# Ledger of designs, part 14: designed miniproteins, single chains, continued (4)

Each design is a single chain, and the fold is of that chain. pLDDT is the mean over its residues in the fold that is shown.

## One batch from the design tools (miniprotein)

Design m12476
Fold by ESMFold2-Fast:
Structure m12476 (fold): chain A 56 residues (1-56)
Amino acid sequence: SKELAELYRNAGDLLMKWGRYDLAAGAYQRALEFDPDDEETKKNREEAEKKAREQQ
């Protein structure tokens, strides 16, 4: 559903802001389960995954 995709995308954005990149990637992946063609969210997930790997 569009509403669930938006919810998870917004959660990912907040987690990115808080530096929780591992959780942000998970939230974006959940958003893509409800809206698989959202190219912006795909890019944000890739960025979150990259930052999670760099954050230790």
Scores: mean pLDDT 86

Design m12477
Fold by ESMFold2-Fast:
Structure m12477 (fold): chain A 77 residues (1-77)
Amino acid sequence: SAEEEIAKGREAEAAGDYKAAGEHYEKAGEQYLAAGDYEKAAEAYGKAAGAYLRAGDYAAAIRAGKKAQEARLKAAA
């Protein structure tokens, strides 16, 4: 579930594995988006972008940040 991916992302962050944290948060965002929960999708993609930045993966951070913005706009519509 998306909640399980969020939990795995938090565990990865606690372990200092920011790349894995970003990947789990991005999967959670995808699952929330598929469920139509645009607010939670935006939050999850935002967490992914932050984790990717901490991992030094700027390309992944930019990608996740754009997805967060798109989900936020859908939530506001």
Scores: mean pLDDT 88

Design m12478
Fold by ESMFold2-Fast:
Parts: structure tokens; sequence; C-alpha cells
Structure m12478 (fold): chain A 115 residues (1-115)
């Protein structure tokens, strides 16, 4: 990876980490409010998945471009929504949707700054 690609990746990672941290906080708050251990366990698993997506999406963006990274992000969001529904925690879906929209905006903004 070039120095320029490494710098871009770190810029994208920083922006996406902020979005993931907000999503993680919202998932934790809703889980705590629910009082349901199953919802809490699902929220924790989804929060971990959001953190893992940061590195994966940043790497796709620098290697394959922003449109491929956005497509991967949307696919991951769909899978996380399905996981929430299967676990009986469908109330977490709006947080996943908000994360996906904010992450797409942050990704596109970080990529535009690289020009």
Amino acid sequence: MSAEQRALRERIRAALREVAARGEAELAALADASGDPAVRATAAALAEALRGLVDAIAQIAVEEGVDMAVAALRTAATLLRERATAAGAAQLQPIIDAFAREAERALRAAMAEAE
C-alpha cells in the first residue's frame, strides 16, 4: 500500500470510528432501556460488528473505490438488520440504518477530501 493510500485509509477509519462509536452508544442505551438480556446480548454483538466494519470498509474504499465500499456497507447493514430481527431485537434496526447512512456520508466526505 502506498503512503497516500495508507493516509487515506487512516482518514476514512477515523471518520468511520466516530460513526461506529455513536451507533455503539445508541445500541447500548436502547438495550439498557429494554431490560431484556437477549436484546442486550444482540446489541453488544451488533456493536462489535460495527467496529469490525470500520477497517473492512476503509480497506475496500482505498483498494476498490467509494462506490464498492458503499455497496459493501449497504450489504453489511442488511445482514445486521436480519440478525437483529432473527434475535427478536428488531427495535435495534433504526440504529443500524442510521449508522449506515452516517457511515456512507462520512466515507464520501473523507474520499472527497483526498482529491
Scores: mean pLDDT 86

Design m12480
Fold by ESMFold2-Fast:
Structure m12480 (fold): chain A 70 residues (1-70)
Amino acid sequence: SLEEKLEEVDKTIEELEPKFPELAAELRRVKEELEEQIKREKDPLLKNLYLAMLGGAMVTAERAYEKALA
């Protein structure tokens, strides 16, 4: 569900914030923008796309910090 995905993203933000505060802040901004779009959108296909984009942003942020630690 949207609520479950938002909780996953929030957990990722909290995990990133102590070491990568700017990355965490950007992910939070993306989360807020996509959440607003999902809530306003009436087309179920576009809602699913925005939800997938939210998940993708989270995964991209996680991979970005892993590469920075390498």
Scores: mean pLDDT 80

Design m12481
Fold by ESMFold2-Fast:
Structure m12481 (fold): chain A 82 residues (1-82)
Amino acid sequence: MLDEIIELAQKLRDKYEAAGLKEMAEMMEATIKGVERIKNGQWSRPPPSPEELEEMKETLRLLLENFDAMLEADAAVRARRR
């Protein structure tokens, strides 16, 4: 679970950074660091419940899927150029 969340956040960070969305990339980096702190037992608050982790994973998965669709739409528009 935690590794899957890190992987999804890492992919989103890279895509946001490539798109020039610095603030979104920083938010993903903060998410990665937060989850790593949970794995290391250095989390200052109670760890998120399994339900909260599953919700986070699903949210990140949907964001990643929508980002890919947006990139495909941009590529399709560029392909219509003469």
Scores: mean pLDDT 72

Design m12482
Fold by ESMFold2-Fast:
Structure m12482 (fold): chain A 87 residues (1-87)
Amino acid sequence: MKDDFTKLDHVGSSLAEELNKKYGNLQNLANAKRSDFSLLNVDPVTGPLLFDAIKDFKSGKLKSAEELSKVPHIGKKTAEYIEENLS
């Protein structure tokens, strides 16, 4: 089943469809290389911040939705979505 990537901050319907087609779920996106993610039509400021936050949570550098929500441009809903799907 496809994840609802529109729940991520600054991900619109078009980018969410690209993410679903390429990765299918947040776990696969968290395993992607940054260079691979950068080939998508992502915002040049918020895109890298979102990708790095996902990677930092996957690696254990960020351990909770509360810590994720402290990342610039990452809201509580996005932080909770990442925690629920990568924990």
Scores: mean pLDDT 74

Design m12483
Fold by ESMFold2-Fast:
Structure m12483 (fold): chain A 98 residues (1-98)
Amino acid sequence: AAPSLAEVFALLEELARETDPARALALLEEAVAALDDYIANLDTADAEQVAAAAGAVTGLEALIARLEAQGVAVPAAVRARAKANRARVEAIVAAQAA
């Protein structure tokens, strides 16, 4: 089954409190994958779902920045996927405004 919004936010909260770099990277990869699947199945006409996806993207970006500030090497592939998720959500928001 596609991950629910609740599952995405639960992963982000677990990542936010994780202090072990190896576990944090594993949770980050899981959170990015869950967010990818959530955005792919998102009802783009539902403003609440779109706003929640934008919030999750912002939360994920903040956690990546925190890990990098702590000296954790975030894989380029993970950073690229996070950037792609930002672009996807921005495109959906722009389409809703048109």
Scores: mean pLDDT 82

Design m12484
Fold by ESMFold2-Fast:
Structure m12484 (fold): chain A 86 residues (1-86)
Amino acid sequence: MEEEAERLVEEADRLALEAAKAAAAGDYEKAAELLRRAAELLREAARLLEAAGDSPELLERAEELRRAAERAEELAEKLRKLAEEQ
């Protein structure tokens, strides 16, 4: 479960890097889509950690991942709006 959560975080990081490259190239629609997918993976990783146990360390990590997902969603929404204005 924890190992699966870390794999999801690694995939989310990869998607976030691709989103940054897309945004740098002016492809805001693609960047927004990639960040939305990254946010979904981060939320699933947080859910898996919460399900794995109730140790303070696991709960703190899950909360960090939930905050990262929220930030990714906020950025995706901003990029989506920029894509609509292009």
Scores: mean pLDDT 85

Design m12485
Fold by ESMFold2-Fast:
Parts: C-alpha cells; sequence; structure tokens
Structure m12485 (fold): chain A 86 residues (1-86)
C-alpha cells in the first residue's frame, strides 16, 4: 500500500539522518535526501500536501548537506509549485 511505502521511506530517511549525525558522511546525507523526497512524492499521491511540503523541505536540507545543490534546487522548485495549490 502507499501507507506501507510511506512508512518505509520515512524509516529509511530517519535512519540515514541519524547515521549522518554520527558519521558526517555526505553519502548518508544523500540517502536521507532521497528517502525524504520519496516520502514527499507518496504524500502528494495521498493528497497530503502540507506533509509533502514538509518532507520536501527535509529532502532539500539533506541534499544541501550532501553537496547535491542541483537536487536541492529541483526539490525547492517542487515546493513552490505545491504552495500555489493552497
Amino acid sequence: SLEEQLAKALKEAETAEEEFLKTGSKNDALKAGKAYEQAGKIYEKLGKIDEAIEAYHKATLAYEKAGEFDKANDVAVKVLKLVLLR
């Protein structure tokens, strides 16, 4: 289900974020960014726009910590488009 996929994505994101706090590894930050972006996409499919925006903000921050500025900018643009739906 979408709910099971969401729970998995959030757990993966939280685990990677915790690992980043221990390691400082850009690879762990990148894993967190990808997982939060996946959670944001699932929240959009569920019609949970506010939660999608929050997940995408977390993805943007994680991508910035990973040095993946193009990915961070792409997700930030997605947030701006979602805000226009409110």
Scores: mean pLDDT 88

Design m12486
Fold by ESMFold2-Fast:
Structure m12486 (fold): chain A 96 residues (1-96)
Amino acid sequence: MELSEEERKEYRARADRLEAQGTPEALFNAAKYYIEAGDEDRAVEALKRAVEQEKEFSKGTLAGLDTLIDTARERGLPRFVEAAEEAKKKAEEQLK
């Protein structure tokens, strides 16, 4: 779906507010909105911060990462896909 410039600005503003909250859940949601806005660099940074702050990865976190990877592929954001796949691999290792 092609977004208007106004919609992209709204997604970035929402992502910025979530990133400011600084919780893993908020940072994963920020990455999602940065993906929708097409801001790959900010999406990758939000994902890295979420992964660093997540003390214990859950099966829900893995499912969330799969959704983000699929969305990033549809949006043509290869650097985010790479970062998210690396995060998923680390999460799978932690879950035993």
Scores: mean pLDDT 78

Design m12487
Fold by ESMFold2-Fast:
Structure m12487 (fold): chain A 65 residues (1-65)
Amino acid sequence: GPAAQLAAIAEARRLLATARAAGDEEAVKLSEQALEHAQAGDVESAGRLLREARARLEKRGVTPP
């Protein structure tokens, strides 16, 4: 629903900022793809990409937002 989509967009924007600050090009790419899917209403694909980006950043010792 709209609330889930807005939450996914907000999470993708925060994670994208974190990935850019960390200099992780792959996490940036995953977060950008998640944002595109969330904006298109594909919350399921956005959620998968956000989980992948978060796991990648956590593995590198970066605390995601």
Scores: mean pLDDT 85

Design m12488
Fold by ESMFold2-Fast:
Structure m12488 (fold): chain A 71 residues (1-71)
Amino acid sequence: MQEELNQANQAISTAKGTRDKALKYKDKLSVETLRQLSDDARQAAKLMPHGRKTFLETSKVLEKLAAEKEG
């Protein structure tokens, strides 16, 4: 039980960090990279229901950044 909670908390922290880095470095990241990170966040939402809201929010932010870059 404790190990599962620790893994979920680490994954949530990683998703928040990925979102923050993508926002900071959006001009340096390719559309393909942003979409890959968005897909990774969606997969995390499926595997870890406890972090689902954070993972889906991260995925939406990354997808919006990718769409903005494509015009």
Scores: mean pLDDT 77

Design m12489
Fold by ESMFold2-Fast:
Structure m12489 (fold): chain A 71 residues (1-71)
Amino acid sequence: TEEELREAMLRLLERVSPEAAELFREAVELARRYGPDNPEALALAREAEELLAAVPREEVEKALKEVQAEL
């Protein structure tokens, strides 16, 4: 479900970039209240994506395995 995907993404972000996780949570809340095309929500989501992209792929893959093991 969309909720499960959102929870998995948050858990991943919390492990590799706590700052990106907070930005993602804020983006989701704004999108929920004002719609998915809200400019502030899009800006926060973009910043979270940029932070995630800066994380080494090996660290992201390791975190994904850890999140999958918890689910």
Scores: mean pLDDT 79

Design m12490
Fold by ESMFold2-Fast:
Structure m12490 (fold): chain A 77 residues (1-77)
Amino acid sequence: SAEELKKQALELAAKGGEALAAGDVEKAKELFRKAAELARAAGDEASELDALGAVAYLEGDLERAAALAERSAEAAA
């Protein structure tokens, strides 16, 4: 169900944050990419854009990260 996919996306995003806290940037990026895929499948645009923004930030694309964060905020409103 969409709710189950949304929950899995949030769990993967949380694990991405944990990987980042541990200094594992590559693992964090993979977890955030997977979170974005599941959020998209769930129709949760705000969570998809937020996870993609985290990936862009970790890749050093600050302009794209800022644009995705703005779009995520609009989708959540």
Scores: mean pLDDT 88

Design m12491
Fold by ESMFold2-Fast:
Structure m12491 (fold): chain A 67 residues (1-67)
Amino acid sequence: MTIEEKLKKAIELVKEGKYDEALEVLRSIQDQLPPEALPYFDRALAAVHQGKREEAIKALEELLKKI
């Protein structure tokens, strides 16, 4: 799976309320992200961790645009 495919899967998992599974996906790609994407990754990770569905989806979509 590509990083893009994994991020799209994380968005799907968040929409399904599967936050723990979404966190596992995000952690699996962390070391593969370019440095410029890391602030967007950190924001997405925090929103997913907090269970903030709407914010998490927006943050993940913004991260997807940076890779």
Scores: mean pLDDT 85

Design m12492
Fold by ESMFold2-Fast:
Structure m12492 (fold): chain A 70 residues (1-70)
Amino acid sequence: SEELEKKAKEYELLAEIYEGLALIVEGVARILESKGIEPPESLLKLREKLIEEAKKYKEKAKELRKKAEE
């Protein structure tokens, strides 16, 4: 099904976006550490949530690709 493949690609793109956002947050944490500032817990929690969302969309994309082959 082309519809399932298209939706899988959309979820793959969302996963990449969330991974990119997590890298930006990590970059901010590194800048703070370089200035002797401990990254706030809220920033670390935000990074964890972004990674979890990326993982979730990757899993959804894999499930849709598997269904498209059935």
Scores: mean pLDDT 87

Design m12493
Fold by ESMFold2-Fast:
Structure m12493 (fold): chain A 92 residues (1-92)
Amino acid sequence: GDVAVALATALARLAREEGGSVDVRRDGGTVTITASGLSVKSLIAAALQAIGADLEGVDVEVRIEGDTLTVTLRGLSADQARRAEQAALEAS
C-alpha cells in the first residue's frame, strides 16, 4: 500500500483516540501532519511508525515538542500528497 497514506492515517487516528487535535497541510509534494495532545506512549508509537515509513523509502522528518508531534513527508507525487492529506483529514 501507499506508505505515506498509511502513516498519515495512523497519526490522525492516534491523536483522535487520545482526544487530541490534528492539523494537516500540503504544499505540492510535501505533507505536514501536526498531532497535539499526545501521551508519551503515543509520541513513541508515532515516532516508530514514522521511522518505519522512512525505512520503506519515504522521506520523513519528525519533530517532538512537548505533547505535539510534527511529521513532514517529502518527495511525494502530487497524487500521493493529496491522498495522504485526505486520509489524515478523514481519520481525524
Scores: mean pLDDT 80

Design m12494
Fold by ESMFold2-Fast:
Structure m12494 (fold): chain A 56 residues (1-56)
Amino acid sequence: MKEDIRELVEAIRNGDVEKANEIAKKLGLEPVTDISKEARRRIGEALAKLVEEKKK
């Protein structure tokens, strides 16, 4: 689980939306597909924050 989340965040940050979407689906998160470059950056930041919160 934690490893998948970290990989998801990295995929989003790298612009690998398809890979991020596959991982997000497995984690029960909303899949992100067909996102513009601006949106991917925003999503990456949000997911990074989410990863931190999941540690709680």
Scores: mean pLDDT 64

Design m12495
Fold by ESMFold2-Fast:
Structure m12495 (fold): chain A 55 residues (1-55)
Amino acid sequence: MKEAEEYLKKALEAIKNGDEKTAHEYLYKALSLIKDEEKRKEALEKYRKAVAEAL
């Protein structure tokens, strides 16, 4: 889903820049558009890796 991927990209960029509030907002938007549970888990895993890299 194109919109979900765009929101996920914005969430990853926001967390890389230290903006956790914006990152959470875009992550939530991405997850709300993903109906497949497995794809949701992949999106969450990508986000968690980005958070770990930013620390």
Scores: mean pLDDT 78

Design m12496
Fold by ESMFold2-Fast:
Structure m12496 (fold): chain A 67 residues (1-67)
Amino acid sequence: NAAALEAARKAGKETAKKALQEGYPVDSAIVRGAKAGIETGLKNGASFDDAVRAAAEGAMEGVKEAL
């Protein structure tokens, strides 16, 4: 549902931003954000495909905001 996808995006975004702040390179930050977002989306009832898309969007947004 929409709430699960927003949770996935937020988790991906915040995790990616935190990884960059901790000194991880951009590619590592994206992977970490995507993983966190996927886990959050799945726990909140999103399908795997939807969780992956939302998590990737969040992680990329987090990287853009941190740079």
Scores: mean pLDDT 85

Design m12497
Fold by ESMFold2-Fast:
Structure m12497 (fold): chain A 65 residues (1-65)
Amino acid sequence: MKEEEIRRIYEEILRKSREFQEKLAAGEELDPEEVRELEEKARKHREYLERRVEEEAEEVRRRLE
């Protein structure tokens, strides 16, 4: 996964999150399925970032030995 793809996914998550907040502020109900999709997407994105950071830290540690 390239940095540009990561940024695009992050922007999409932010955009949907903002739309959900605006709907809630207007007193509208959110679609439970859309909320679950956003939550799943955000969770996968976090897991991906955490794994990348872990792998990079391990690579740096190995190079410094």
Scores: mean pLDDT 75

Design m12498
Fold by ESMFold2-Fast:
Structure m12498 (fold): chain A 68 residues (1-68)
Amino acid sequence: KETEKQKLIDIGAARFVSLASQIGVEKAKKETFEKLKEELIKKGYSEKEAQKLADEAVKRGEEMLKKM
């Protein structure tokens, strides 16, 4: 359970960083958040949990970008 959530956050963060390098940070934030939220809801996560995980993934990606 926790391991799966962590993997989803890490995957989302990596997607965000890749996308941000192509289309910029602001567009990457919106795109990553919306897509990850939709994917998580389809996997059976609640809307609240999906929003939280998507937000955490974007924040982690932003931290990764700050170190680049």
Scores: mean pLDDT 79

Design m12499
Fold by ESMFold2-Fast:
Structure m12499 (fold): chain A 59 residues (1-59)
Amino acid sequence: MQARNQRLAQLVEQIMKAISAGDIAKAEELLAQLRAEFPDDGYAQTSAALAEREIAKLK
C-alpha cells in the first residue's frame, strides 16, 4: 500500500478504535488530523462525517 493510503487507513482505524473505547478527546484529535491531512479525499470525508456522528452520540 502507498504510504499515503496506509496513513489514511491508520487514521480511520485509530479514530474508530477511540470511538469504540469512548475516548472522545482522542477521537476528536485524530478526526482533526484526518481532515487536515486529507481535506479533498472522498473516503476521508465520508469517514470523518460518520465519526462526527458517532462522537456526537457519546457527548
Scores: mean pLDDT 79

Design m12501
Fold by ESMFold2-Fast:
Structure m12501 (fold): chain A 70 residues (1-70)
Amino acid sequence: MRRISDAEILAVAASMYLALARNAVKQGRKDEAIELAKRAIELSDQLESLGDKETAAFIRKQAEEILKEA
């Protein structure tokens, strides 16, 4: 049986925060969008520390784009 890695859990969580943040921007919930995007950035930092630099960079870029729209 395959164990779920910490990196996979963090990547899934970050993608969920990004999706929620984009939805918050569309609804005009700017404060919620900013908070959700910041959480995605925190998870991207943890992913980078685990060696998944490409996924971390992608998540960070998406979160920064959301912060600019919020």
Scores: mean pLDDT 81

Design m12502
Fold by ESMFold2-Fast:
Structure m12502 (fold): chain A 60 residues (1-60)
Amino acid sequence: MNEKVANVTAGGILAAAGDYEGAFEVASKGDPELAARLVIRHSPDPELKQRALEAAEKAK
């Protein structure tokens, strides 16, 4: 339980620092669907958003 939350939270911190690639990697360890949503919401990079959408669909 806390491990998933901790990974997603760490991903959010990395995204706030501008490291969206690292944010996606770390958050994906706990919850790949939420990791994808985090990147889609906050990343200014359309390529990363597309990769996140594809990863979320695979995680279904």
Scores: mean pLDDT 72

Design m12503
Fold by ESMFold2-Fast:
Structure m12503 (fold): chain A 63 residues (1-63)
Amino acid sequence: SMEELVEEARRLIEEAKELAKQGKYKEAGRLLRKAMELAQQANDEELIREIEELSKEIVRSIL
């Protein structure tokens, strides 16, 4: 179950990265929020940090 949470969170992160490349920052942000919920449930500190960094980059891109 924890492994499934991490796998789903990573899938959402990859989809968010692709959306961000397309300039779809609102959609990317929504996926990252979902990924963060899953990462927190999995208590995966590395994954949480990765999502935080990606979220900061997206915020910097939206003005």
Scores: mean pLDDT 84

Design m12504
Fold by ESMFold2-Fast:
Formats: C-alpha cells, sequence, structure tokens
Structure m12504 (fold): chain A 92 residues (1-92)
C-alpha cells in the first residue's frame, strides 16, 4: 500500500542522511526520520493501521528532507519528497 511504500522511502532517506551527515544537527534529524519511519512501518505491518502509518511516514519524510538538505545529500531529499507525496496520497 501507499503508506508502507512511503514509510520504506522515508526510512531509506533518513539512513542516507545519517550516512552523509557532517553535522550533529543533520545526524539527529536523520536518526529522528529513521525512527519515525520504523514506527510508521510498525503501524502498517503489525497493527494494520494504515492511517496512523501514513501520518508517521509523512512526518518521517519531512524530517528526512530537512536532514538531507543539511547533509547536502540530494538523493535523501528526493526519497524524502517521494515519501511525503505517497503519504499524502495515502491520507486522501
Amino acid sequence: GLAREAARLALEAGVLAVKNSKTQEGLNLGIAAALRAIGALFNVEVLGDERTGARDALDAGELAIEAGKISGNEEAVRLGEEAVRLAREALE
């Protein structure tokens, strides 16, 4: 579903931002994005709560975009933007 794919992309984006971070701020935001995305996946895959999962994936994607911008990783920003797009579609 859209919520699951959004969460997966947000997790990938957060991990990329962490790996490419040169600042504590970028590292902290990338970690926050990854943890929120894991929570989104748990809500979708374990609890079957696609709406909560989509909301968590939206938050994770937005954190990953910010982390990616701070780390200068264009791929993390791109993946985060796609996660936000899919999460918003899942919430419609």
Scores: mean pLDDT 90

Design m12505
Fold by ESMFold2-Fast:
Structure m12505 (fold): chain A 60 residues (1-60)
Amino acid sequence: KLLEELKEAVEKEDYEKVKKLLLEMGISEDLAEKIVEGIKKYKPPPEIVVEIAKRVAELS
């Protein structure tokens, strides 16, 4: 559910929700902010964002 919501939030450019979902996944606030900044600047495909977030959460 979280990964699906994250993908939708990225697609809608709802960056506040993206940050909130990253925090719910166990990613630190500092790292979640850096991820959101990267999404805003580079606009990667939502699938890539989900993959990055999943890997980062596993390392946390």
Scores: mean pLDDT 81

Design m12506
Fold by ESMFold2-Fast:
Structure m12506 (fold): chain A 83 residues (1-83)
Amino acid sequence: SAAEKKVKELIEEAKKLFEEAKKEKDLKEKKKLVEEAIKKLEEAKLAALTGIKSNPELAKKVIEESEKLIKEIEEELKKAEEE
């Protein structure tokens, strides 16, 4: 479905932004990449909740994956800010 394709693309984009953030040495740029990645994951969660009503198990999996990834991204930023 269009919603399934959209959530997959948003999660893939967020993962790419997170990998770039991990390699970024400038804290300001790292924060920007992290914020963009989290925004994509929040969009993926919303798209899953509103667009994948025909498959609740798939929607749940997308939401859980997105929430786990948001936590990992937030932990990476916090670690960088503490250094």
Scores: mean pLDDT 82

Design m12507
Fold by ESMFold2-Fast:
Structure m12507 (fold): chain A 89 residues (1-89)
Amino acid sequence: NREEVFREVEGFFLGVKAALAAADGDVEKATALLAEVYAMPPEAREAGLAGLAATLAALGVPREKIDEVLAEEDPAKAAEKAREAAEAA
């Protein structure tokens, strides 16, 4: 269970880093970080998406736009949507 907890914490911070990279306009870095989150086991992936969502919300992105990012299945498309939403915030 310790390895699972560390994976969830790792996932969460990958999501945070992805949101910050997207907000900085670094879509390539955001895509790589989100691809890593999407490749994680379900609980760690969920934690990563939570970290992404919380960070976008802290940056002033409205919930509807965050939900659009989280609904995207492709990491590259999710990263681009996150960048656009953060730029508009």
Scores: mean pLDDT 86

Design m12508
Fold by ESMFold2-Fast:
Structure m12508 (fold): chain A 73 residues (1-73)
Amino acid sequence: SESEEIKKLVELSKKTAEELAEEGRYGLAEAVLRITIGILKSILKNLSKEAQEVAKKEIKELEEELERIRERA
């Protein structure tokens, strides 16, 4: 489903960003999260109502993760 694809993308993005941050690569970690947020925002209007709600929640969580990485840098 679209919702499962979105969740998979977000989990891979979070994992990659955290691994980069652990290595001190904060700029790349931020870029990974920003790119994923951008993708979700760009497709939002084309998603089902159920997938839109998942995407909105995931965008919020990614934006919170982005701020945490910025604080660590």
Scores: mean pLDDT 87

Design m12509
Fold by ESMFold2-Fast:
Structure m12509 (fold): chain A 62 residues (1-62)
Amino acid sequence: SMMALIEVESLDVFGRIYFVLGDLEKAIELYEKALELARKNNAPQELIDEIEERLREAKERL
């Protein structure tokens, strides 16, 4: 649904904020939640790919 996609985008934005602040554990948590919601709601593949890359980068910085 469109509402679920808005929530996915919001979670991705908050994940990026925590990533920039150096709170990698919170960033990972938010990105993982965004991915779960994105996949359940058949989000565009481009959005899923972007969040997966952000999650990977956050995990690499731990």
Scores: mean pLDDT 86

Design m12510
Fold by ESMFold2-Fast:
Structure m12510 (fold): chain A 64 residues (1-64)
Amino acid sequence: MKELADKLLEKARQAVEEGNIFDAAAYVLGLATLLTAGENAGDPEVPYLREKLDEATKLLNEAE
């Protein structure tokens, strides 16, 4: 889970840098999906997933 979250955050960051806001939003949605799955499973990685989602959301909001 952490490795996938890290990849999604990095892809979101690169999409923002390239001006591809649609792709950046899709990666943020991917992170939100991982967080929801982790919360439903009681995964101890939930705080880490939430942190990565918050970071990606801030990147997307700053690009707009």
Scores: mean pLDDT 80

Design m12511
Fold by ESMFold2-Fast:
Structure m12511 (fold): chain A 85 residues (1-85)
Amino acid sequence: VEEEVEKLKKEIEEYKEKVEEPEAERELSRKIGEAVRLGHENPEVREEVVEFATRVTHEVTDSEVSREAAENILRVGEEVDRELE
């Protein structure tokens, strides 16, 4: 699953750079959700995936990118915390 995690991380970073396009913003949110689900299903990468999602959320919020993209990422992060409890 390490290769799948790395693939998702790269896709998320690519979509983060393209958040000005509405389609890219939706894909960014979707890929973050996919990474979160991957972490939930694979305990060995769960911590890494959660930390990655949190970091991307912080970077997007601080970098003055689309507010909608940042809100979607924050929403996914909150869902991760809920599922891990």
Scores: mean pLDDT 64

Design m12512
Fold by ESMFold2-Fast:
Structure m12512 (fold): chain A 55 residues (1-55)
Amino acid sequence: SDEEINQAAREAVEAAEKGDVEAAEKYLARLKELAPNRPSVVGAAEKSVREVLAK
């Protein structure tokens, strides 16, 4: 569970770094599904994705 959560967050940021917005959104959706009770983890990943895509 925790490993899957960390993997989904990492994949979302990596997809954003590659400019793959659709993949980043799909990984963020999976992260939200895996971590419904961890808003800080989800929020951090969403912020990282937004900051990467804004470059």
Scores: mean pLDDT 81

